# Designed miniproteins, single chains, continued (2): the designs that were tried, part 93

Each design is a single chain, and the fold is of that chain. pLDDT is the mean over its residues in the fold that is shown.

## One batch from the design tools (miniprotein)

Design m7239
Fold by ESMFold2-Fast:
Structure m7239 (fold): chain A 76 residues (1-76)
Amino acid sequence: MTKEIRELAEKAVNGDQEALHQISQLVGDAIRNRDWELLEEIIKILNEYSSKDPTLGSIATLAERQRRRIERREEE
């Protein structure tokens, strides 16, 4: 668990759109680099805050779907 991601999630819950954008970029970077360990930690943190902000839960869900789509493509 990284302190930076948790701090961004707390800022996003409080209405900080820049923090929300930074979270989205971190998710995108983890997916592009296929850093699945980092992606799992981000998803875990976002899910901790999903009850306070449904948008963070949606980002976590979409990230998991995109990971599964890439994994299926690699199995072909």
Scores: mean pLDDT 80

Design m7240
Fold by ESMFold2-Fast:
Structure m7240 (fold): chain A 85 residues (1-85)
Amino acid sequence: MEEEAYKAGYEQARKQGLLAVVKVGPEKAAEILREQAKKARELAKKSKDPEEKAAALGAAEGAEEMAREAEENPEEVLERGRALA
C-alpha cells in the first residue's frame, strides 16, 4: 500500500537523520541528508512501481525535513538524536 510505504520511508529517513546529527554534527548531517533526498527524489521519478515511488518520496521528504530542522534548531535535533543513540 502506497501510504504505508511512504510512512515507512519517511520514518526511516528521519531516524537515520537523527543518528547522523549525533555522529557528524547538525551542519554536516544536513548536507548529507539533502544529498540523500536528491537521490531519493530521482528514484521516485524513475520508479514505475507505486510502492517504490511512495517509499522513495517519503524518504526524500523525511530527509529534507530533518535537514531543515538541523539547520533551524540544531540543539533540539541533537537532543532527539542522542535519545536514539
Scores: mean pLDDT 84

Design m7241
Fold by ESMFold2-Fast:
Structure m7241 (fold): chain A 74 residues (1-74)
Amino acid sequence: MLSLEELEELAKKTLEEIREILEKQGVSEDDIKKTLEKVEKAIKDLLEMYKKGEISSEEFVIYLEIMKHEVKLE
């Protein structure tokens, strides 16, 4: 089971991977920034849900993977 610190590190890595995907797609820096701000907010909400025991660490990881896949479809 992943610790809170490991989930926070995974979230940071996911944001970096999303940036790389958008850069490879030729998305503008302004649009990348807007997308990352939305994803970061969603991740913070998911971390709060995890801290409250509303979701498991496994569910948190699944949501991060879904966010990466959604960005690839833009």
Scores: mean pLDDT 81

Design m7242
Fold by ESMFold2-Fast:
Structure m7242 (fold): chain A 104 residues (1-104)
Amino acid sequence: SLKEEIEKLRKELEKKVAEYQSTIDQLNAQAKKLGEEALKANEEMEKARDTPDSEKIVEELKRKRDELVEQAKKYQTQIAEAHSKLDELRKEYENKIKELEKKL
């Protein structure tokens, strides 16, 4: 029946929303971890600056910090893309459900 088809679409949307939210939560956790590691590398770099002949160590720590920041930015891009896809998915399912409801 039309009512069963609408209910099925609502359950499919709920499941897909939960899956996307789980993915977003995982990406946020990874971005946070990388941000914390970048902060630690920056603190180590600043401490190294206070020691003589530290130029090489400072450069290595700066590269590590910059790489961690770049990786965190990539996760932020993936999070933004996941949110965009979730919004499109919601609109698509809501439109399908509304069209079926009009036929009731």
Scores: mean pLDDT 88

Design m7243
Fold by ESMFold2-Fast:
Structure m7243 (fold): chain A 62 residues (1-62)
Amino acid sequence: PLSKEQLELLLGVLELMKGGTETVLERLKANPSAPQSVIDEVERGKEELEERIEELREQLEE
């Protein structure tokens, strides 16, 4: 179990990581020569981050 302060700090870090991942994903999608497998891998990483962020937000609301 994490304290509220620790959850807020972790949420901030994960939001930053998500933003970076979104930037990479947009650049990959803008490149017509980018392999679909690479795009899929980055999208999977983004989904994992989004799930963790939602979990932390739920913990902070309760």
Scores: mean pLDDT 81

Design m7244
Fold by ESMFold2-Fast:
Structure m7244 (fold): chain A 60 residues (1-60)
Amino acid sequence: GAAEAEAALAAGRAAGSPAGAASAQHDLVKMGLGTREGALAAAGAKTGEEALAASQRGVV
């Protein structure tokens, strides 16, 4: 839900891990969502799939 997506976004920003950021960025760009900022913000949370979910729900 929204709280879960917010947690993922916050964790992504706090973590800022290169691997997580790169994975989420790749997935978002590949799907045509086209926002590097959104991918990076959510990226370090867990997986690219979580970042995609957060972006699709409009958290970013």
Scores: mean pLDDT 52

Design m7245
Fold by ESMFold2-Fast:
Structure m7245 (fold): chain A 80 residues (1-80)
Amino acid sequence: GEAAAEFVAEEALRAGARRVETGVRGDTLSVLVTAPSAEAAREALEAALRAAQRKGLLSSHSDPVVLSPVAVRATARLAP
């Protein structure tokens, strides 16, 4: 789970995130992204989740949910 969390955080930061918080519980990865706007945060998080899924680190992921004008969150299922 930790490798997936680290990869997603790094990819989100590359895609324009200012801050990334990750949590792993069982087979679930939670990701919170902060950026200058909710749109920027959503784009960064979506890019990171898709990159991790293509790399085989994630089985699936939710659509990002806007929490504030600068923050979005999503959950993902870790690959076996």
Scores: mean pLDDT 86

Design m7246
Fold by ESMFold2-Fast:
Structure m7246 (fold): chain A 88 residues (1-88)
Amino acid sequence: SLLEELRPYLEKAEELIPERTFSELSDEDKAWITTEADELGLGDPEQLTPEQLLLLKALLVAGLDPSTTAEELQRLREAVRRLLAEEG
């Protein structure tokens, strides 16, 4: 499933970015998540559910990993987009 493919990044996101709300994030993480949320059509990042925020944090962690290829990151973005459509 899409969740199982994202599981390692979800676990890393909880470890590396333990902040549970958008407002608690660093300015750099806020900027990245705001841009990605806009690209995904989610609008106001303050309105993200905890589940939506965790998915975006997982994508951020994957994007910061230098071993992640552009093609792999695009596949993960598509997985996140599909999961967000189910949660919204």
Scores: mean pLDDT 78

Design m7247
Fold by ESMFold2-Fast:
Structure m7247 (fold): chain A 72 residues (1-72)
Amino acid sequence: SRSYAQQLTEQAIQAAKQGDYDTAIRLAISAVVTEPDPAYAQQLLQQVASQLDPQSQQRLQDLYRTAVQDMG
């Protein structure tokens, strides 16, 4: 699961570098919900967030909060 979360995070970073922020956000959320370690999931989220514009960073944070609340 960790390896898969890392692969999704790397794909999200590549999408962000290409300006595809919608794909980057989708892949980042998939990575963090796949990662069983919440501290590591937060690190993966921050790696993607650092590649986004401020509006897309806000959207990623909002979706992450919703996903965490739905999980528990």
Scores: mean pLDDT 82

Design m7248
Fold by ESMFold2-Fast:
Structure m7248 (fold): chain A 66 residues (1-66)
Amino acid sequence: DAEETQRMRERAQQAVDQATQQVQQLGPGQSLSTVTQIVRQSFKAQGLELDDDSIEAIARSIQAQL
């Protein structure tokens, strides 16, 4: 259980890191919809399914850092 939770957290962190890097490479001024799509694709690539509200919350967090 703890090992599965840790692996899931590591995959989620990798997805966030990949999405953040991709948004940074596109440059400032990306719309929330664009950032949300990038986050969704990054999580899907890591085999993680999240609801739309969670994906948007992560996208808003990434957008706020840029």
Scores: mean pLDDT 81

Design m7249
Fold by ESMFold2-Fast:
Structure m7249 (fold): chain A 85 residues (1-85)
Amino acid sequence: MEADKARVRARLPESIAKFKEKAAKSDYPKELIELMFNLLLEAMERLLAQDSLEAAEEEAKRLLKELAELYEELGYEELAELFRE
């Protein structure tokens, strides 16, 4: 279990860097994008507290979907699309 959590943590920097690269090419305010990533990172710590890698991955899928829906409702449809990738 701990080894699985370490593997997930090791992949997070690459995923975050990819999202930041896409965000930097967008017309959305940097402050909004940074706030979103901070919320995502806090949620990821929550996910890593799960007792299994499968549970953590499933929770991550639900979280990303909820974030996409949230930003779509706020009127940021293109930003919501970013979280669906």
Scores: mean pLDDT 66

Design m7250
Fold by ESMFold2-Fast:
Structure m7250 (fold): chain A 75 residues (1-75)
Amino acid sequence: SSQQVQQVIQRSQQLIDNIDQMSVSDAQSQVTQISDQATRIMNDPNTTPQQRQQVRHAIMDAVRAVRDKQDRDRS
């Protein structure tokens, strides 16, 4: 549903906005939970192609942010 799509977008943006305030472990845990929700939405036949694209972009940005944090914090 559009509500579930907006939830994934909002959760992804909140993770990105708070990325420097959380541990690597917490960021990884949150992105995993958001990714699981995103996968369910993308596999739902009632999800439109546009909604799939929005969810895919949101989760890609969140995953990238977590990866960048891991690379910085490891150094």
Scores: mean pLDDT 86

Design m7251
Fold by ESMFold2-Fast:
Structure m7251 (fold): chain A 76 residues (1-76)
Amino acid sequence: AVEEVERLAEEARRLIEEALRAHEAGDSRTAMDHLMRVGELIQRMRELEPEAGEEGRRLLEEVEAAAKAAWDHITE
């Protein structure tokens, strides 16, 4: 369970980085598409969190915070 959450967190961080890069390139659609995918990964992590324990909860909170920061940056 925690290994799955770790994998999802890694993918989410990669997509957040790609969204920020797309935004820098002026590609708002690609940036938004990546953030939408991050939202799907966050939902999956929430479904797995009860089985992943404290570490899974911490990873979810970190990814949610990073996604919010990226969203705020891209939409400002």
Scores: mean pLDDT 83

Design m7252
Fold by ESMFold2-Fast:
Structure m7252 (fold): chain A 113 residues (1-113)
Amino acid sequence: LADEPALRTEVDFSALPALDPAARRAVAEALLEMARGLKAAAEALGIERVEIVIRFTDDEEANRRAEEAARRLAEEHGWGAGISTGADTPEELVDLVRAALEEAGFRVEVVRA
């Protein structure tokens, strides 16, 4: 498992300004397309593991736990994602992003700071 190649992508939204509902949907749609693209690329390359980490906080421990979650889920299911959130991260945005990644076929874990 440790020697298997993996595609890993990290997206940092910790500095993202407050988003209206249209912007939240646009972020979720962009992440859905990104996740689908990574999955297609992995399948074409024969790579069995895809890891996505989404950061909504600058909290170092929450970000580390999200990375660990993505890796574990990818090891267990092939496609794994971890999302780190802070107190100021809107739950509606987190729910939209989680739903988008799950629609792409990823197993998702949300970590709170």
Scores: mean pLDDT 83

Design m7253
Fold by ESMFold2-Fast:
Structure m7253 (fold): chain A 72 residues (1-72)
Amino acid sequence: MMARYLVTSPAPTEELVKAAEDTANALRAAGIEASAELAGPGKVLITAETEEVARAAGESVARQVGGTVEPL
Protein backbone atom coordinates (compact mmCIF):
# COMPACT_ATOMS: atom_id res chain seq x y z
CA MET A 1 0.00 0.00 0.00
CA MET A 2 1.26 3.52 -0.78
CA ALA A 3 2.52 5.52 2.20
CA ARG A 4 0.90 8.93 2.86
CA TYR A 5 2.08 11.89 4.97
CA LEU A 6 0.38 15.23 5.56
CA VAL A 7 2.28 18.51 5.86
CA THR A 8 0.48 21.33 7.69
CA SER A 9 1.83 24.89 7.45
CA PRO A 10 0.66 28.51 7.92
CA ALA A 11 2.52 29.47 4.70
CA PRO A 12 0.58 30.98 1.74
CA THR A 13 -0.84 28.55 -0.84
CA GLU A 14 1.68 29.72 -3.50
CA GLU A 15 4.62 28.77 -1.24
CA LEU A 16 3.06 25.38 -0.44
CA VAL A 17 2.51 24.61 -4.14
CA LYS A 18 6.08 25.63 -5.02
CA ALA A 19 7.63 23.57 -2.19
CA ALA A 20 5.50 20.54 -3.15
CA GLU A 21 6.40 20.82 -6.87
CA ASP A 22 10.12 21.40 -6.18
CA THR A 23 10.24 18.38 -3.85
CA ALA A 24 8.30 16.10 -6.24
CA ASN A 25 10.49 17.17 -9.20
CA ALA A 26 13.71 16.53 -7.23
CA LEU A 27 12.52 13.03 -6.24
CA ARG A 28 11.48 12.17 -9.82
CA ALA A 29 14.84 13.43 -11.14
CA ALA A 30 16.48 10.96 -8.71
CA GLY A 31 14.28 8.11 -10.06
CA ILE A 32 12.08 7.96 -6.96
CA GLU A 33 8.31 7.56 -7.41
CA ALA A 34 6.58 10.08 -5.14
CA SER A 35 3.96 12.81 -5.41
CA ALA A 36 3.39 16.01 -3.45
CA GLU A 37 0.22 18.05 -4.00
CA LEU A 38 -1.86 20.74 -2.33
CA ALA A 39 -4.58 19.02 -0.24
CA GLY A 40 -6.33 22.20 0.95
CA PRO A 41 -5.46 25.50 2.64
CA GLY A 42 -2.25 25.00 4.64
CA LYS A 43 -1.96 21.30 3.67
CA VAL A 44 0.28 19.30 1.33
CA LEU A 45 -0.26 15.56 0.78
CA ILE A 46 2.81 13.39 0.16
CA THR A 47 2.37 9.92 -1.36
CA ALA A 48 5.19 7.43 -2.01
CA GLU A 49 5.81 3.69 -2.40
CA THR A 50 7.51 3.45 1.03
CA GLU A 51 7.03 5.15 4.41
CA GLU A 52 10.71 6.17 4.48
CA VAL A 53 10.43 8.10 1.19
CA ALA A 54 7.06 9.67 2.09
CA ARG A 55 8.37 10.83 5.48
CA ALA A 56 11.61 12.24 4.00
CA ALA A 57 9.67 14.13 1.30
CA GLY A 58 7.19 15.41 3.89
CA GLU A 59 10.01 16.56 6.20
CA SER A 60 11.63 18.39 3.27
CA VAL A 61 8.39 20.27 2.44
CA ALA A 62 7.74 21.03 6.14
CA ARG A 63 11.27 22.45 6.51
CA GLN A 64 10.80 24.68 3.43
CA VAL A 65 7.43 26.11 4.60
CA GLY A 66 7.93 26.17 8.40
CA GLY A 67 5.36 23.43 8.98
CA THR A 68 4.86 20.01 10.56
CA VAL A 69 4.53 16.54 9.03
CA GLU A 70 2.48 13.54 10.20
CA PRO A 71 1.63 10.06 8.83
CA LEU A 72 -1.86 9.31 7.51
Scores: mean pLDDT 82

Design m7254
Fold by ESMFold2-Fast:
Structure m7254 (fold): chain A 80 residues (1-80)
Amino acid sequence: SEEEKGIEEVRKLVQEAGDIIQKALEEGKISPKEAEELGNKILELALKAIDALRAGNFEEAKKYLEKLKEEVEKIKEIAK
């Protein structure tokens, strides 16, 4: 289903972001406060995407999924 596929995509993006944040924190590239703020932003977007998917609001879900992807890319840049 589109809902199931969307939720799996959100899960993969959250895992990717978490892994990058953890590594950046371990390497001293970000502070614990920055890691918390980045993690909170990822979680907020993920929850909004999942809520939209569960409601069958696929256009709203796509909006939050794109924002989530953008935040993951920003985190990748910060982690360099």
Scores: mean pLDDT 88

Design m7255
Fold by ESMFold2-Fast:
Structure m7255 (fold): chain A 68 residues (1-68)
Amino acid sequence: GPTMYPVDHDLLADLDAAQRAEVGAFLARHFPAVDLSSPQALAALASYVLNAGGPLAAELRALLARLR
C-alpha cells in the first residue's frame, strides 16, 4: 500500500469522545494542516507519530497514559 507505517485503527478505541478530543487537540497543535475530524484520520496520525518516535511520540504516549 502507499502508507509507510502500520496504522493501528484500534489505538484510540478504548477512549471516550472527550479523551479523543484531547488527543485531537494535541495533534492539531503540531499538525494544523491535517484534517482530524474523522476517528480514522486521528488514529492514523497518532499511529504515525508513535511509529516515528522522538520527543513528540513520548509526549503522545504520556498523554495516552494520563487519559487511560
Scores: mean pLDDT 75

Design m7256
Fold by ESMFold2-Fast:
Structure m7256 (fold): chain A 68 residues (1-68)
Amino acid sequence: SARLEEAERTVRSVADAVRAGLLSLREGAQLLAKEFGVSVRTARRVLTAVLRGELSYREAAERLLEAS
């Protein structure tokens, strides 16, 4: 769906910015929390899993949409 594709692009953009040192993990989690309407704790857990390679961008997007 268009919503899932947009969510995946947002997750990828934030994760890439954190990997590039443009955002801290905390700043990335705060941005995802605001965008998806989830807690910072939930966003940080999902973002950390993406950065560890434990979740794909799509799986992370699905979890954030489900949690919102």
Scores: mean pLDDT 90

Design m7257
Fold by ESMFold2-Fast:
Structure m7257 (fold): chain A 92 residues (1-92)
Amino acid sequence: SELLEELEKKAEELLEEARNSKDGLTIAKAVVELKRLLELAKRSGAPEEFVEKYEKELKEVEKEKKDLLTPENLEKAKKEVEEKWKELLAKY
């Protein structure tokens, strides 16, 4: 499926951004976006194997970057990601 390939590519890009960054807000935004992408993938009927794989990799990143994923950075990231998606949906 073309859509599944696009979702996989986006998930890999977000994981790479989170793993390679040293900025807490950048890491938090990537983590929050990946969580939203996985939630949408579940609702859209994506294979369980796809969801399980990326949820596992996400948990590993959250553990590795724990000290940078502060409640403050996560709250700021959620607001910024929500606003970005709200603008995208309003344009459609």
Scores: mean pLDDT 83

Design m7258
Fold by ESMFold2-Fast:
Structure m7258 (fold): chain A 72 residues (1-72)
Amino acid sequence: SASLERLVAALEASLARDPENLTAWGLLGYYLEQLGRHAEAHEYYRRALALAEKRFGPDHPGLEPLRARVAA
């Protein structure tokens, strides 16, 4: 969907302004999954999780959605 792809671009721009926004990181992976871009979504979740763990610590509860997606 062109609308969903536009939303992905908007979330990428948002992360450029606020790279600490865990919700935006998780939403990017989720919407890439909806676009059927599963390999990109999975790789994005891995990269997002690694960055978030470095920023907030590996035991931060806000990382649970990312951990679940990486494990899948």
Scores: mean pLDDT 77

Design m7259
Fold by ESMFold2-Fast:
Structure m7259 (fold): chain A 71 residues (1-71)
Amino acid sequence: MSREELRRITQQAVDELQDWFDANPEMSREQMYEKMDQLVRRYAERYGLSPEQVQLLRDVLYQHVDGLMSM
């Protein structure tokens, strides 16, 4: 997998997560992290991500969720 391909996959996951948050504006912090963990698992399985790539995806999604929670 190329570095650009991993970035596209990561952005796709962020976009999917944001669409779900926009559809569920009153969700709890726990529900946000549960949805994030579900997305990480789906993408890891679908794209055959290595443990290092899974950690990168998880870090990006956690930063996105933490950013929303700071508002």
Scores: mean pLDDT 79

Design m7260
Fold by ESMFold2-Fast:
Structure m7260 (fold): chain A 62 residues (1-62)
Amino acid sequence: SSQIQQVVDDIRRLSGQLGRLSDQYRRNRSDDDRRQQIQQQMEQVSQRMQDLMQQYSDLMRS
């Protein structure tokens, strides 16, 4: 279904984004403000991915 495909595509995209944010976090070790901003973004992406995984499970049960 279109909804399941969109959720899978969103998870893949967010996974890539999380990897890039992790790389940025490591490169910005001397900039505490920037690292805090990146950490917050990583937490938001991780939560979004967990929500999408739950949505995927719910769609598969429907």
Scores: mean pLDDT 85

Design m7261
Fold by ESMFold2-Fast:
Order: C-alpha cells, then sequence, then structure tokens
Structure m7261 (fold): chain A 87 residues (1-87)
C-alpha cells in the first residue's frame, strides 16, 4: 500500500521533472492540471489517489514557482498538503 503510493508520487514527480529538464514548462503544466482532475475524481473511490492528486498539485506549484508566480505556487502547495493530511 504505502510503497504503491510512494511509487505513484515518484512517477508523477519524475514525469513533471522530465518535462522541466527538457525545457517544456507548458507540457509539464498541462500534464499536472489534466492528471490532477483525473486523480481527484478517483480519490473519492480510493484514498490512494488523494495522495497522487497531492503530488500533482505539488508539481503544478513547482511549475508556477519556476515561472515566478509565487502566489499560485503557494495556492497549489496548500491544496496538495490538504490531500496528504486526509490519511
Amino acid sequence: MMDDIRRNMDINNDRMMDYIMNGDYVGAFNYGVTRTNDYRTMGTIDPRYYIDTGGYYDGVGTIYRIMGDDRMARYYDRIGNRFYNRY
């Protein structure tokens, strides 16, 4: 259970970081937003997806931080933290 949750978070972070490292900030952002919506819906069925959703929100926050939008970065960081605290 916890290993699966950790692997999903690692995959989410790795994919976003791959886009970032390749300079595709738009791709990283779009990936994070799209996946967040999917995992949020699944979170109502399986709590493991709430942690995945938190990871995507953290990734989106990182993209905003790289773009220099600290307000939006903090907004998404707070949303991600709320999902982690539901377990």
Scores: mean pLDDT 66

Design m7262
Fold by ESMFold2-Fast:
Structure m7262 (fold): chain A 87 residues (1-87)
Amino acid sequence: MSPLEQLLARLQEVYNEMKPSMSEKVQEVVEDLLVLAYILASEGASPEEIIAAIERYYNSVLPSLSEEEQKLLAEFVERVKEVIRET
C-alpha cells in the first residue's frame, strides 16, 4: 500500500469509528477536513504542512459549533494529527 493510500485508510477508519456520535454538521466538517488532507498529501505536502492546514480549518469552524460538537471535533483532529505523524 502506498503511504497516501495508508494515510487515507487510517483517516477513514478514525472517521468511521467516530461517525455514529457526530451530528450531520460535524460529519460535513470532518469530510471537508479529509478532502483537505487528501489534496495536500496528494500534492506532496509534509506532515507538518497538512497538520497546520487542518488546524487552521478547525479553528475557522469552531465558532459555528456547539460545545458538544466542538469536543467531538477536537478529539477527531487530535487523532488525525497522530495518524499523519505516524504515516
Scores: mean pLDDT 84

Design m7263
Fold by ESMFold2-Fast:
Structure m7263 (fold): chain A 81 residues (1-81)
Amino acid sequence: MTERDRKTREILKEVAEKHIPTVQEKLEEALRKAEEGDREAKVRALMLAGVLAMLAGLAEDDELVEEALRLERELWEELKK
């Protein structure tokens, strides 16, 4: 591990942690509209769950990664029907 690699990892983690709350908020909005029958909102929720999983991985939040990936899988299965 170089100091540069460590600093890059720290920056990515900080950026991810800063943006996770906004992505979670937008995901909750999309999920609410999807429950009302908005198929486009369900597609947005699927995409946001994928983004959340990526950000959670950068933030080293394994619990949030598993939650986001589970939600992405559930939304994908619902969209197939």
Scores: mean pLDDT 83

Design m7264
Fold by ESMFold2-Fast:
Structure m7264 (fold): chain A 88 residues (1-88)
Amino acid sequence: LSPEVKQLLEELKKVIDELEELLKNNEDYSSVLQKLETLLRQLYDLLPEELKPALHEAVTSSQSITDEKERLKAIAKNLRDFVDELLS
């Protein structure tokens, strides 16, 4: 992975941690979701083509969950697993 992609993955980890903490504390997470969306767009653009489907799946696999907070927790977990796999 390029240094730029690794930097984005590390930033994504921090944003996921922040999102999970806000969800746990029932705090407003709207700003963190905006950061997450921006980072995911940047990461998707820079990822090797072979890894783009895995990122897409991590974001979309939980779309059947109707409760927004439960869906976001599932997405956060999927993204954390994705990042940990790539940084290992």
Scores: mean pLDDT 84

Design m7265
Fold by ESMFold2-Fast:
Structure m7265 (fold): chain A 61 residues (1-61)
Amino acid sequence: MEEFEKNLEEAIERIKKEGKNWKYPLTDEQVEEVIEALRLIKRGVDKAIEDSKNKVIREPI
């Protein structure tokens, strides 16, 4: 929850620092696009986790 958001912020900060030293430096606009993509991925993962928790795999022996 908050831990994941903190990890996202740290990843963004690192991309800003290392992105300028990469072979292909990222622009600020590209960084924002990546942030939006990560938010969408997070929501998808959160929903998949909730669905997994709510639906116990019941295999009759």
Scores: mean pLDDT 65

Design m7266
Fold by ESMFold2-Fast:
Structure m7266 (fold): chain A 64 residues (1-64)
Amino acid sequence: VPSPEEARERGVREAREAEDGEAAERHIAKTYLLSAEAGDEQAALEAGREGLEAAIEAGKVTPP
């Protein structure tokens, strides 16, 4: 399991680079899950939010 920091950085990058919104959502969910498994719920929430923001900025996902 990667560290919460590594999971966050990787997930944000993969969400931004994703092919479409569905792929971006999968990367965001994966980042959240990996960070949560590392035992850091706060980092998991932050990772999910950063990934979502990156995906929105890249045009992969619409804002809520």
Scores: mean pLDDT 66

Design m7267
Fold by ESMFold2-Fast:
Structure m7267 (fold): chain A 62 residues (1-62)
Amino acid sequence: MKELEEKIAEVIQKLADKGEIDEKTIEEVINGKGKRGRELLKKIAKELGVDPKVVREIFKKV
């Protein structure tokens, strides 16, 4: 689980560095609403092969 959390955090950080994520999008993911937040959550979950709920929990920690 910890290794998976680190991989998710790395993906989030890389997307933020590329300008693909902003504070508004992160807030939408954490709050569980907003089209951009939902699409980003699904994209990361699909990329890593994990449940979107796991990705959302990591966003709360980042």
Scores: mean pLDDT 72

Design m7268
Fold by ESMFold2-Fast:
Structure m7268 (fold): chain A 94 residues (1-94)
Amino acid sequence: MGVEFDPLLLEALEIAARTIEPAILAALAAETDEAAREELARLAQEMVRRLAEARSPREVAEVLRELARRFEELGRHEVAEAAREAARRVEALA
């Protein structure tokens, strides 16, 4: 498939995954309400889709900052903070 691989983009996506995944998994494991768990999973899936569309570390950081705000709106403070930390680390690559 004709996709140009930017090594910094791949590193940015790896940083995002490693930083955010533990926080999302912990939040999902702690959630006892099925509807709230489904809402959290849906937002996590949207994040993965939008990260797949990113073409640079800058765009990865922008997606992470927007999704951090949305996780915060859902009361998922720890996931939001993990996303902000991932965005900071990704911005350091660019």
Scores: mean pLDDT 83

Design m7269
Fold by ESMFold2-Fast:
Structure m7269 (fold): chain A 79 residues (1-79)
Amino acid sequence: SREEERERMLEESRRYLQRTYTPDLRDLMRELSEELNRAIEEGDRRLAEGADPDAVRAELSRLLTEQVRRLEEARRRER
């Protein structure tokens, strides 16, 4: 379907960007991805245990904001 083709093209684009990044940027992106995955898993676990959805959402938003800042700083150093 067009939806599947679009998703495939987006994934290929992400893969291309990862390939063209420096080793330091690739390592940072891997660390950020691992951190985000752990935060999502922890959030899901906390929600299942009755945590406040707004609190979980706020914590995830703060993490994402910090990760974007770190990535932009790293990219700025290389460009």
Scores: mean pLDDT 75

Design m7270
Fold by ESMFold2-Fast:
Structure m7270 (fold): chain A 84 residues (1-84)
Amino acid sequence: GAEAELAELLRKAIEALEAGDLEGAKAALEKAIELAEKAGYGHLAALLLNALHYLDEGKVEEALKILKNVLAAVEAGRPEEAEN
C-alpha cells in the first residue's frame, strides 16, 4: 500500500543522508512528498516539505529528526501522529 512505499522512500532518504548523499536523499524525499499528497496525507506532506527546506539550508540534523519521526508514525500505522 501507499504507507509501505512511503516507509521505503523515507528509509532510503534517511540512509542517503547518513551516507552524505544529499542528492539521493532529496530525490527520495521528493517522491515521498508526492506519494503523501496523492494518498491524502497532507499533514505528512507538509512535514516532509519542511524536511526538504532544511536540507536546502544545509540543516541535515533538523531534516533527519523530521524524517525519523514521520517514518516512526508511518511504520506504527498512525501517519496522523507524525510531529515536527
Scores: mean pLDDT 85

Design m7271
Fold by ESMFold2-Fast:
Structure m7271 (fold): chain A 61 residues (1-61)
Amino acid sequence: MAVVEVPGVETVEEFEEWYKKNPGLVTTSDGATAPAGDLLIWLGVEGRDPVSGKPVELKAV
């Protein structure tokens, strides 16, 4: 199982900003890779839930 980990990103909005600067593949904590665009669609945020930031990740550890 794997979780997408991007330093300093804890909300969907922060992930969107990161993705715009770093499009393409991202690596999960488990070492798997996935297209960043697909991850944004169903990627949740671990940390805090501002409004829509409930964890919806590849796979929770």
Scores: mean pLDDT 47

Design m7272
Fold by ESMFold2-Fast:
Structure m7272 (fold): chain A 89 residues (1-89)
Amino acid sequence: MKELEELGKKVEKEGLNDEEIVEALIYQLALAEGWSEEELKNQKKEDLLDKVLEELEKKLKKAKELGKEEAAKELEELIEKVKKVKEKL
């Protein structure tokens, strides 16, 4: 659990490739859902990516509603990265 939070923070501090960023987002999703590593491993990767997209789109809607332009731009960029990784599956 704490290791999953640390991985999410590492994404913000270090230059990661799209696949590593998406992996970190999946771990953040698992933490938010309260999933164990076993529960995470039992999920289909495509379903995990779809859930990540839903959460990012919800955050994007809130960021736009609150006038948080920088946060909205960052979320749009993350959404595009997740979509690219999903297309390669």
Scores: mean pLDDT 74

Design m7273
Fold by ESMFold2-Fast:
Structure m7273 (fold): chain A 82 residues (1-82)
Amino acid sequence: DDIEIQKAIAKDVLEALKKNPSSVGAQEGLIEAAKKLAELGDLDEAIKYLKEGAEILEKSPDKNEEQLEKIKELLKEIEEKK
């Protein structure tokens, strides 16, 4: 149930991020949802959402380099836990 709730949150945040890639709240929401998924043991789903978020940010003309680096660091950390 907790994993399903966090997946729903991550999906909603990704949709918000697609509509406004410059939203710091959506960027931070994605990072937090992915962290929660990883804490719950769903590493593959956390990696999936972080990769999708990174692609959205990299395609944005107003991409936030600090948030993108946070996403990349979290991706590396989670992949190393496998």
Scores: mean pLDDT 78

Design m7274
Fold by ESMFold2-Fast:
Structure m7274 (fold): chain A 90 residues (1-90)
Amino acid sequence: MEKKLEEYAKEHPLAFAVAAIRGQRLLRAGASSEEVARHVLELLENEREKLEKEFLEKAEKGKKLVDKDSSSLTEEEKEYVFAYKVLEKL
């Protein structure tokens, strides 16, 4: 599982970033690391193109929110800001 996730992270970084954001949401809800890894892998195997589009849309929204106080942002808006910051480093 881990080796396959690393492979996807290298070949499909944008899709991996969105899947990882969704994984963080599951961790916050109390999911185990194994459950999160399985869910992330399943998304990357079945929904890769959709995840890439989602990343670009989240990053665009995040760019508009990056200057706002993080305490005023919803959990979803924080994901947008995270996507924007990741895109800037790519």
Scores: mean pLDDT 77

